# Designs tried in a protein design run: designed miniproteins, single chains, continued (5). Part 57

Each design is a single chain, and the fold is of that chain. pLDDT is the mean over its residues in the fold that is shown.

## One batch from the design tools (miniprotein)

Design m18097
Fold by ESMFold2-Fast:
Structure m18097 (fold): chain A 61 residues (1-61)
Amino acid sequence: MSSRIASLALLGVAYQLEGDNKKAAEYYRKAAELYRESSKTDGEEALKLSDFYLEKAKKLE
């Protein structure tokens, strides 16, 4: 499960390096959403990671 979330975060980084901040933000939000879903089993740690990637997305938009 973590490998899929990592792939979405990596796509966010890739788009950010390409200069496509909108797509980078979209992939960071997708990663955040998966961390939020993971919080149903993992709790606070996953919620903190979700918030972290949402912050990154907001800073790019």
Scores: mean pLDDT 77

Design m18098
Fold by ESMFold2-Fast:
Structure m18098 (fold): chain A 57 residues (1-57)
Amino acid sequence: GSLSPQAQASQEKGLEVARLVNEALRKGLPDEEIIELAREKAAELGLTLGGLAVPAA
């Protein structure tokens, strides 16, 4: 099957986050900073993943 345009766009946004993480690893940034960068980038790109980080139950 083929991904819908919306699903493909979400996957591309995920790849952008992955690229940013890889660049941060190349620069030798600490894990905490890399996690923060990935979280901010995902939120900026409108990925719903940011809302799953803290289940309050």
Scores: mean pLDDT 69

Design m18099
Fold by ESMFold2-Fast:
Structure m18099 (fold): chain A 68 residues (1-68)
Amino acid sequence: MLAELEAEFEALKADPNATAEQFEALSDRLLAAAVEALRQGDRETAERLFELAQEASSLANLLKKKEL
């Protein structure tokens, strides 16, 4: 799961047509996965997923500014 989400995030960053909405959707999915990892006691995976979610959210905000 983590590796698949990391690969999807890298693919979006490499896609010149990636939209802010796509990064927001991925950020939401990463947050949901992080919460689930915490519920299972996997703190290391949860921390990594939280980092990726924050980065995806930041990129979404940056793209919204560029599409003006």
Scores: mean pLDDT 81

Design m18100
Fold by ESMFold2-Fast:
Structure m18100 (fold): chain A 82 residues (1-82)
Amino acid sequence: AMAAANALLAAGKLDEAIAAYKKAIALNPSATLYVNLGNTLALLGKYDEAIAAYKKAIALNPDDATAKIGLANSKALLALKA
């Protein structure tokens, strides 16, 4: 599940990694999985989707500093394109 998605991300197969993270989330949602999904979406420039993933991570773990940083950065990058 998560290990397979991480391997796809490491191989640069971003679209396959996103699909694998979504499957892992469907089986057992966690803040870490949503953070990894958000990070992968942000690497593809899909900032709207990344923001949504980070918000779900924060909802599951309000103290997740990585999710909060990812959310702030994705919002800033999205604003620069508007």
Scores: mean pLDDT 83

Design m18101
Fold by ESMFold2-Fast:
Parts: sequence; C-alpha cells; structure tokens
Structure m18101 (fold): chain A 82 residues (1-82)
Amino acid sequence: GPMSKEELRERLEELKEEYLELLSKAKELDIILRTIGGLLRLIGLELDLETASDEELPALQEEIERLEEELEELKKKLEEAG
C-alpha cells in the first residue's frame, strides 16, 4: 500500500540531506539552480505533509518520487560535468 506519513517524513529528510550534499559539490550554474529548485519543492512537500490527510498521502508520495528521479538525473549531470 502507500507509505505512511512517518515513512514519507523520513524519506523527505533523507532526500533533503542528499540535495544539500549535491548543492555543496555542484559547480555548474544549471545544476546549482536545479538543485535549489528541488530543495524549495522539498520544503513545500514537508509543509504539505504536516497537514495532509491519509487520502492525500499517495499524491505526496508521487511528488517525492519525482524529486528522487530529478536527484538521480542531477547526480548523473554532476558526474558528466567532471
């Protein structure tokens, strides 16, 4: 079934740490700006999660999955940038 609110909160916290690490390593402006955009969306999702009903959790999970996919793409771009 869909993840619980507690599981999604833990997932967002881990994701925040990974985005912050990526930001600390990024030198290319496009990667920096996309990473900042991801962090801003992540903060929005943390706020959404605090007031979310159980019915809203699947949609929040999908948004978190999109942020995780973007993180992996940004990691690849960072590796390619050298």
Scores: mean pLDDT 87

Design m18102
Fold by ESMFold2-Fast:
Order: sequence, then structure tokens, then C-alpha cells
Structure m18102 (fold): chain A 60 residues (1-60)
Amino acid sequence: SSDERLEEIRELSLKAREALQAGKLEEAKKYFEKALSLVPEENKEIAKEEFEELLEEAKK
């Protein structure tokens, strides 16, 4: 995909991280799910692992 798709993914990931900082785990999960839907299939497993790590860190 174009740089525009990467920008969309980055923006959604940023919103997810902001939600995590606010303690809104459900909101963050929704943003991560949207970002993951934009990631190419070959990269989804890595992206999912990164999102799960961010969620786990937020629990501390």
C-alpha cells in the first residue's frame, strides 16, 4: 500500500496508545483492531503481537 495507508495505521496506533494512557482498554482495543485490519495479511501476526505487548504494558 501507499504511504497514506501507513499514516492511517500510525494514527490509529497513536489513538490506541492515548486510550491506554487514559486507562480505556476497550477503546484502545478498538483502535488496534482497526489498525490491524489495514495491515497486509503477511504482517498481521507481527502487528498483532506488537499491539498485545502494548496492552500488556498498560496493565502495569
Scores: mean pLDDT 78

Design m18103
Fold by ESMFold2-Fast:
Structure m18103 (fold): chain A 72 residues (1-72)
Amino acid sequence: SKKKEAEKIKEEIIKEFKEMLEKGVPLDEIGKKISEKLREAYKEGKLTEEDVEEIKLEIVKILEEKIGNLSP
């Protein structure tokens, strides 16, 4: 099922994003790698436009939670 494949890809991208953050990879390098993966999966028809937007929103949410914990 394309839906199950998209959900798996979403989970893998989010997991890799979190792992790169925990390893202290620069945000610009993380952004480039994630954008490349999203672009490739979208071009291959593995992700819809809605799937890409959902992944981006989840990434923003993770970043907001992490940044919010850095200021007292």
Scores: mean pLDDT 78

Design m18104
Fold by ESMFold2-Fast:
Structure m18104 (fold): chain A 71 residues (1-71)
Amino acid sequence: SERNREAVEAAIKAAEAAKAGDIEAAKQYLRKTIENGAEEFARKALEALEAGDIEKAIEYAQKAAVSALLS
């Protein structure tokens, strides 16, 4: 579905933004991932990002993309 596709694309962009150190862009993309139904891992990624754990945020954002793809 379009919603699942948007969740996958947003989650991938969140991981890339986090890798680039663009924390605000990463947060925006994680919120978009949550809005499009990939909630569990995207919320964990956002929590990790807010805690300053960039490595864990990237890992969870990637898991959110996989979860959305399998939906």
Scores: mean pLDDT 84

Design m18105
Fold by ESMFold2-Fast:
Structure m18105 (fold): chain A 63 residues (1-63)
Amino acid sequence: SAAEAAEKQIEEEVRKFEKEIRIQLTGSDDVGEAYRRLSDEQIKAIERSLAFVREHLRKRLAG
C-alpha cells in the first residue's frame, strides 16, 4: 500500500541520515565501532535528530 511504501521510504532515509551522522562524528562507517566511539550525549543528540527527521519526512511524504 502507499502508506507502507511511505513508511519504508522514511525508515530508509532515516537510516541513511543516521549513517551520515555517525561518519561525521566518528570517521567510521562501521556501526559497532562508530557507536563505541560516541559519548552518551552524542548518542542522545543523534536520537533527537533522527526523531525530528522522521517526523519531518512523515509529514512531507504523507502530504
Scores: mean pLDDT 76

Design m18106
Fold by ESMFold2-Fast:
Structure m18106 (fold): chain A 70 residues (1-70)
Amino acid sequence: AAPSPGEVAARYAGTALRMIGLVLDGKPEEAIEAARRMIAEEKDPAIRAAILEAAHRVMKAAGLPLLPAP
């Protein structure tokens, strides 16, 4: 079954919080790697899209290069 809207929202929020934490710790490269790993490990396309969107939002706010579209 497709993931629920709540599950997608939770994965978006979790990705954003993790990446913000790494950027604030002065580890932007680790933030980018964490996002790449989360996308690679996820099988569901809706959750992958949510992770990518959250990552791009954090990276844009931090002035970092965006991940390529899958």
Scores: mean pLDDT 79

Design m18107
Fold by ESMFold2-Fast:
Structure m18107 (fold): chain A 68 residues (1-68)
Amino acid sequence: SNAEKLKELKEELNKRPEFEAELIGDDTLVITSKGSVTSIIGLALRIIGEYPDLEVSIEGDTITLKAK
């Protein structure tokens, strides 16, 4: 399910010191980068390619992922 995908992605990103990921409900994951905006853009492009059922929004140092 999309909720399970978001939960797995949260656990993976929280292992990395440059990212902080928080799950809001079962359908939304918010990712904050402590690195450059380039790191956020690179991560967002990867997620778009690997998880086509997720809606991706980028604002500054933050990526918001929502299950469709």
Scores: mean pLDDT 77

Design m18108
Fold by ESMFold2-Fast:
Structure m18108 (fold): chain A 70 residues (1-70)
Amino acid sequence: MRERLEAETLLAFGVMHLAIGDIAYEKGDKETAIEHYEKAIELFRQAEELGHPDAKAYREEAENKLKELK
């Protein structure tokens, strides 16, 4: 049960960073957006490794957003 809670917590933090990245991007702050998208990708990857079923989709979303900024 700890691994499930950890996966959910990592996903939640990833979603928070993804949202902060989106806000930064809308403000034209590409550097801050990139930083938060990269952090979200790392957190989603960790959640995916712990078996969270939604983590892969969120990671791919963050990766696609990061590619748009490059």
Scores: mean pLDDT 83

Design m18109
Fold by ESMFold2-Fast:
Order: sequence, then C-alpha cells, then structure tokens
Structure m18109 (fold): chain A 55 residues (1-55)
Amino acid sequence: SIEEVLDKLFEEARKAAKAGDVDKFTELMGKIAEILRAIQEGDEEKVNELVKELK
C-alpha cells in the first residue's frame, strides 16, 4: 500500500519533470518527502493519514 502510493507519486513526478511542470514536480516531491519523513520518525498514524489523503 505505502510502497504502491510512493511508486505512483514518483511516476507522476517523473512525468511532470519531463513535461517541464516545475510546480507540479515540486508539489509531488514535497508529498514524497513528507511520507518518507513520517516513516523515518515511526509515525504510523501520520503515514496512514497521508496515504489515505493521496488515494
């Protein structure tokens, strides 16, 4: 679930980068960073909340 969400976000970020959409790329990278930080901190509640918001 979390891995699938991250894979989709990375795929969308790559597409935005190829299209030259800097704003979209920055937004998507921000979401990825937020999820990865929550995982690093062991905040399972925050990870689940972020994953639900992105579905």
Scores: mean pLDDT 79

Design m18110
Fold by ESMFold2-Fast:
Structure m18110 (fold): chain A 64 residues (1-64)
Amino acid sequence: DERERIREFARRALREGLSAAEVERRARELGLDVRRVAEALTAEALRAIGDEIDRELAERKARE
């Protein structure tokens, strides 16, 4: 499942805070499709931003 491997790689890269250049380099070393890795990383990053916003809102409400 190359698509699943790409998604797992994107999640780990985002969690570790890797730069775009480092992500591209490691994807090439693993033989993954760099374009699909970039797309998966973008999707995971947008989802993480949404989760972060939800967390901040919940934290502010808890301080009422």
Scores: mean pLDDT 76

Design m18111
Fold by ESMFold2-Fast:
Structure m18111 (fold): chain A 73 residues (1-73)
Amino acid sequence: SAEEEAELMEKIAELSGLSSVDLARSPEAMLKAIEKLREEGFNEELLEKAEEAVRAGKLPEALRYLIEAYREK
């Protein structure tokens, strides 16, 4: 659900020392979160997809992959 995804965004942002707003809107913040999750051993295939989406300017898609990576730990 949207509320569940928002809660996961907050957890990811907290883990990376970011706000959830920055995570949703900033490519730089999203790349920082991707690297932090990679360091913590989250699903690398999903993190690679998130990184590709960031580079393509598709932030909502990148965020979806980032949330999926967090869930699949």
Scores: mean pLDDT 83

Design m18112
Fold by ESMFold2-Fast:
Structure m18112 (fold): chain A 82 residues (1-82)
Amino acid sequence: RLKELRELLEKLVEALRKGDFEKALEYAKKFADAIPDPLLATNFEFLVLAEITDVEFGEITPEEAAERVRAAGEEALAAVEA
């Protein structure tokens, strides 16, 4: 399970860096669906959507969004491992 979650996180981060927001949201949903904590899962999905919105409005770069999402994803993975 953790291997699958890490793979989804890497695909999500890659999609964000490429500016492929449709695929990024797809991978974010799959990642969140695999998190057993519904609150953590929901918060992660909204975080990804917020970061994409910031990129679309020119407030941050796709690379910055990818870094922020990676940090949140690693935190979620740590919570799932514990």
Scores: mean pLDDT 80

Design m18113
Fold by ESMFold2-Fast:
Structure m18113 (fold): chain A 90 residues (1-90)
Amino acid sequence: SPLEKAKELLKKLEQLYKEFLKKLEEAAKKSVEEFVEKAKEFREEYLKLLEELNEVMEQLSDEERQEIMKRLNEIKDKFNEKVTELEEKI
């Protein structure tokens, strides 16, 4: 179903954020060049998942869309909080 696909895409997006945060922490101790290359891979996968999610969201009910948007915002907020914590340690 479209809702199940949207939930799967959110799970992949959350995993992608977790992997990026780990690489960002490692980059604080390593070369900027390696970080830039990995950041490009993250951006490509992120944009692909976001595009697929947007297509699926067009097929969802208003209530289902709100549920998915709420979860997406929670994932983004958690990611931004972790990035801010890392910036304070640098």
Scores: mean pLDDT 78

Design m18114
Fold by ESMFold2-Fast:
Structure m18114 (fold): chain A 50 residues (1-50)
Amino acid sequence: EEAFKKLEEKREELAPVLEKYLRDNGLTSDQANEVVTEVLKKLEEEYKKL
């Protein structure tokens, strides 16, 4: 319960950091958003396995 709330907060905090990192490395905002969405989905699936 609390762990899921913390996980969502961290995802929202990480999303802008990852987006900025990707844009600084030459990706467009659209491409960065796509990659961030894929990464966050993968992280959620990994956490469900743990």
Scores: mean pLDDT 73

Design m18115
Fold by ESMFold2-Fast:
Structure m18115 (fold): chain A 73 residues (1-73)
Amino acid sequence: MDEEEFDREVKEALALIYVALGKMDLEKGDYEGAVESFRKALEIVPDNEEARQGLAEAYRKLGKTEEAERVAA
């Protein structure tokens, strides 16, 4: 396995961890923490659909409807 493949797998694993943390934060009502976790996942894997959907949900819960719509688009 070359180093680029290894780096991709590590990034995908880290993104999954941040998505899981964001979902946990949403469940416990920590919407600001959820935004941070989902943003970190998207910094690592920008096309992660679960992170985008979670970020939009967290923004909606914070009353930031405009930001939520922009992320969902």
Scores: mean pLDDT 79

Design m18116
Fold by ESMFold2-Fast:
Structure m18116 (fold): chain A 59 residues (1-59)
Amino acid sequence: DPLGRGVLLYQEGKYEEAVKYFEEALKENPNDTRAWQLLAEVYEKLGKEEEARKYREKA
């Protein structure tokens, strides 16, 4: 489960790795608003505000 794996990595502070799993979850389920929200949150943690904004607009 890519979403679940991404959440575990996010909780461990492995933000770059979490992005990969959240992107995979979104690829499987493009209408999963939780994946959009989590991508926005993780990009904020990485200091990538433009990427974070993009995903917030899609949630």
Scores: mean pLDDT 81

Design m18117
Fold by ESMFold2-Fast:
Structure m18117 (fold): chain A 58 residues (1-58)
Amino acid sequence: SEFEKLAKEMIDWAKSQGDEELVEEIKKLYEDAVKNNIPIDEFKEALQRLKEEAEKRK
């Protein structure tokens, strides 16, 4: 699944940053995206926004 690959890549990145909160946020976003049949492009944009918000917390 494209969604699973993108989520895994972002989770691996978040773990490399030591950001356990971001890991959980990505997992929830993935579950919600699959459950609500969110378009892949919207999922990509949402992942990017989570990353940007996490970077602002540093």
Scores: mean pLDDT 81

Design m18118
Fold by ESMFold2-Fast:
Structure m18118 (fold): chain A 61 residues (1-61)
Amino acid sequence: MKENLINAGKALKELGYKELGDKVIQAARDGNIEEARKYIKEGAEKLTDEQLKKVAEASNK
């Protein structure tokens, strides 16, 4: 779960959302899973369907 959130944050950084991705990674590392999920939801509102698939794929690795 924590590692999946870190992978999602890394995918967000790769898609150009570096600040948001860093916030997800940091919150996940701090054990603040709720905060990490809030940042992922914020990112999802800004992403295209194709970009969302890339984030989901990364979080499953």
Scores: mean pLDDT 79

Design m18119
Fold by ESMFold2-Fast:
Structure m18119 (fold): chain A 58 residues (1-58)
Amino acid sequence: KEELEKKLKELQKEAEEVRKKGLEMAEKGTGDLKEGQELALKYAQLGNEASELQKKLK
């Protein structure tokens, strides 16, 4: 149980960092299209993994 809770927290933290980086890139007009797409894909993957863990923990 504690291992799953720790993993969920790490996934949520990583997803927020990816989201924040994407927003900063968009706001400053930095990065390339491919990097933005990779961040969006990673955010979606992390969100899906976190959602599955949340269902198992709740």
Scores: mean pLDDT 75

Design m18120
Fold by ESMFold2-Fast:
Structure m18120 (fold): chain A 69 residues (1-69)
Amino acid sequence: KAKELLEKGKELFLQGKLDEAIEYYKEAIRVSTGELKAEALLNLGQVLLTKGQYEEANKLFVEAAKLRS
């Protein structure tokens, strides 16, 4: 489930479909825990950086770091 959502999000991001990628990453975050959730948070943060949403991206990076510590 979560891994498939994460992979689809990555595919959409590579296609430049940023808003669709965001929705898949949000769903991956919702249905995952631990390292997979951290990876989904990092990927969502990268999309938000691409959209210029720096503050929101930073919050996601901080949450991902907490899950890895």
Scores: mean pLDDT 84

Design m18121
Fold by ESMFold2-Fast:
Structure m18121 (fold): chain A 65 residues (1-65)
Amino acid sequence: MSPVEQIMQLLIEGGKAFQAGDYDKAIELFEKARELAEKHGMKKAAEIAEKSLEKARQAKEEVEK
């Protein structure tokens, strides 16, 4: 699987976890997507993953406070 396909798969699975309310899983998957994108110099993909990660972290804080 290409790095682009791996990043897209991680973002899709992270989004599914987020919609299911599994914020820990979403955070894990978005972190992996960001790290993989950064490793392969995919700046735009890394920025997308970082924004998704931030959103998932905020949602977790909202639910667990």
Scores: mean pLDDT 82

Design m18122
Fold by ESMFold2-Fast:
Structure m18122 (fold): chain A 82 residues (1-82)
Amino acid sequence: SHMSKEELRKKLVEMGFDESKLKNLTKEQLVEIIEKAREIAFHLLKKGYSAEEAGKVVREVLNKYGTSISTEEYIKKAEELL
């Protein structure tokens, strides 16, 4: 991605992510979080959940677990909160 690390962090903070958790992440990890957030949200929308529901649980799961779990586990954790 041609976006700077600072731009990626600002985007995630605007989306409701905890800024303190983002400061120690690499650019690659920040991109991974954005990509995982999009994939999880898309999966939940495809299952019939609303954009509002998907957005809230995606932010909660990624704030709690960061990049420590797989995309499949993120989806599972997100669905547990719905």
Scores: mean pLDDT 75

Design m18123
Fold by ESMFold2-Fast:
Structure m18123 (fold): chain A 66 residues (1-66)
Amino acid sequence: DERERQAERAKEFLREYAERVAASRGETPKVTVELLGGDTLRVTLEAGGMKNVEEYRLDDVLEAMR
C-alpha cells in the first residue's frame, strides 16, 4: 500500500533528523518513531538524561521531504 510506504519513509526521515540534531549537540540519542491513528507520527528522543516527545502530522512530514 502506497500510504504504508509513505509512512515508513516519513518515520525514517524523522529518525534520521532527530539523530542528526542530537549528534550535533554531542549526545548519543535513543530515537523512537511511532505511527498513531494512521496520520500522526510520535517521536520520542532520549538524550543527555532527558526525554522529549513531539508529534507531527504525517502529511506535514511528507511535504517537508520534498
Scores: mean pLDDT 79

Design m18125
Fold by ESMFold2-Fast:
Structure m18125 (fold): chain A 69 residues (1-69)
Amino acid sequence: MSAEQKEAREKGLEYAKKGLEAYAKGDYKTAADYFQKASELFEKAGDKESAKGMKKGAETAAELYQKQQ
């Protein structure tokens, strides 16, 4: 793994954690934003499986946010 891919993966994990914390608090808009950023960072890191998981998390959180409105 390149240094750039390692840094992207570390940032992806940070955003995924922030997304999960927001999701647990019912802040689905913030959770969707963080999961989307995590997905993009995992794609950059070459971690396609984590990227797909985060993208689905973002879609689910965005749907839950719409239901809160």
Scores: mean pLDDT 85

Design m18126
Fold by ESMFold2-Fast:
Structure m18126 (fold): chain A 64 residues (1-64)
Amino acid sequence: GAMEKAKELLEKARELEKKAEEYRKKAEEYRRRGDELTAQIYEGVAALLLGMAAYLRRKAKELE
């Protein structure tokens, strides 16, 4: 039902948010080592993952 679908979307959103945090940590490591270009790439991917998570959270809210 709608509640089950909402839970699946929220779970997927949490996984994406977790992945984004991992990518942000990698970006910080590369920035610390002076690799600004690689850091910017990881930050960009993290931003995209967070955008996807926000979209899934919005879809889950529509089912509540």
Scores: mean pLDDT 88

Design m18128
Fold by ESMFold2-Fast:
Structure m18128 (fold): chain A 80 residues (1-80)
Amino acid sequence: AEAERYLELGKELAKEGRYDEAIEQYGRALELDPRYAEAYHNLGEVLAKQGRLDDAEGAYKLALSLDPNYEEAKKKLAEL
């Protein structure tokens, strides 16, 4: 689906350190699928890499509110 494509693009941009562009792609994924827990998790990772720890916490909490068993999001939230 198109939402997954934007998620993949965001992941590639984040790998390249292009965090603002990664955030744009994750935003596009969330526009198409507002309940996309993985997109919130990946958004949180990029925000944390930018030192935006409060924003990262919010994104991880949103991922967990959508999927309470999201182990990676739980782990990342605990590491903040």
Scores: mean pLDDT 88

Design m18129
Fold by ESMFold2-Fast:
Structure m18129 (fold): chain A 76 residues (1-76)
Amino acid sequence: SIEEAVKRIEEAVKKGDKSGALAATFGLATEIVNAENPEEAIQKLKEMAEKSKNPEVRDLLNLAIKIAEGLREIEK
């Protein structure tokens, strides 16, 4: 799920696992693309990124959104 993918990013960042954080970010992008409502998922994640107190988590959430938007444009 998207919530589980976000949690994986947060845990990897907390542990200082940079490669794990990037892997989790690509995983989140895939979850967004495959969501029943990708537009709603993107909006929810934008709100989560804006409310995030951790700049690294915020940047990775925004990266996942960018990747998902790019993938959806190609698939269209």
Scores: mean pLDDT 82

Design m18130
Fold by ESMFold2-Fast:
Structure m18130 (fold): chain A 75 residues (1-75)
Amino acid sequence: HMEEALKAFEEGKYEEAIKLFEQILKEDPNNVEALRLLAKAYDKLGQTEKAREYLRKIAEIDDSPLAKVAREVLE
């Protein structure tokens, strides 16, 4: 599933990539990479509020530098 989602994203098929990443998150809700790519795919589609929601989820799961960046973007 991850390889198919990444291929769709790389080909600019953001709606298809979103659907595939959402399936990944059903199986692993704390998959930070899938959450990050979902946020970026929504941003590419101009769905800024959806992108921010996924960035917030990253900030809640992890205290890594990536989560800190997500918190700073939302604040």
Scores: mean pLDDT 75

Design m18131
Fold by ESMFold2-Fast:
Structure m18131 (fold): chain A 61 residues (1-61)
Amino acid sequence: KKLALAIAASILIAGADFELEKLGNKEEAIKLAREAIELAEEAGDEKTLAEAKKLLEEAEK
């Protein structure tokens, strides 16, 4: 039931990473990473949550 939320969070993480690393769009990367954190928390996926939080920290540097 929560699998769809975890998948959505993973897609947002991939999008945020692409925006940050490929395009340099820090603001968009932060927005996507924050949304991924919310979805990962709802899914209860600790691994995806940790990845989203790490990406947010990198985007905020």
Scores: mean pLDDT 79

Design m18132
Fold by ESMFold2-Fast:
Structure m18132 (fold): chain A 114 residues (1-114)
Amino acid sequence: SHMMEKILKVIREMAEREKDPLVKELLKEIEEIVKESKSMDEFIEKLSEKITEALKEHPENITLQGAIMELLAKIAEELSEEQRLKLYEVLSEKLREAGLERMAAAVESTLGPA
């Protein structure tokens, strides 16, 4: 879809500029999720799972946290309001279940309702 093509471009442009190997690897994995997802709902679910997994493995990595927040903000610009709110709900729930309360709050500030 046109929206998935725009999201793919965002991820590729971030990956090309990225120098941190952990963040670059995460962005490449998310690029594959975009390519393999059959729907926006599947993309949101898989993206949220991948982000939560990365943050669970590196809970104190400020560089990773910052890159994830930048990625989410850029993806949100390409989503409809309904899709942005769904990403917020799915990702925030997974982050809270993982005990990542600070990251859940950051996601709420970036993607949550005005």
Scores: mean pLDDT 86

Design m18133
Fold by ESMFold2-Fast:
Structure m18133 (fold): chain A 55 residues (1-55)
Amino acid sequence: MERLEELAREFAERGLGVDERDAEMRRRGLPPEEQVRVSQLTIELREEARRRRAA
């Protein structure tokens, strides 16, 4: 599994806000293209988790 997917899961599980997520990605030295990918995956994972909570 790609490292970006694992990072996105970590962010989703911890419930980090946008600013906190962006700061962590910058701290880890992710290039802009990878930051976009992680952000997209994090949103998708959080939406999935929200649906599971609603069920």
Scores: mean pLDDT 75

Design m18134
Fold by ESMFold2-Fast:
Structure m18134 (fold): chain A 91 residues (1-91)
Amino acid sequence: SELVEELLKLPVEEQIERIDILYKIASDPSRSLEDRVKAAELLGELGARTKDEEVRKKIREHLEKLSKHEDKEVAEAAKEGLKKIEEAEKK
């Protein structure tokens, strides 16, 4: 995703801010399920591709919270993101 590539070029502090916004979107019941799932998927892609340990840690914390979400689709997207991070760490 071009958006992921652009986010990964930002300073760490800016990346953390964007990650926090994505978590808020994914966990916001007033937003469409599609937007919430996309935000969780984007967090997973960012976490798998980042080389920064602090950024990856923050993403993992957010995805672990979302993996327990009452909306099954959001929880499944978060679990898939966690799997992608784990697979990236094995390389």
Scores: mean pLDDT 85

Design m18135
Fold by ESMFold2-Fast:
Structure m18135 (fold): chain A 59 residues (1-59)
Amino acid sequence: HMSDELVKATREAVERVKKLREKAEQAIQDGNLELAQKYRDEARKVVEELKKKQEEIFA
């Protein structure tokens, strides 16, 4: 089974989302709401990419 690949992909996604959320918070503090929104959109995309990868493996 591809469990090891999925575990690695999940850990990478979690770390990436964490960093993107931290950058979004910093952008808000700087008054750059547009940049903050871009980071939030990237974090959402990372989650959706992981879901699609799970569907491709198990579908």
Scores: mean pLDDT 79

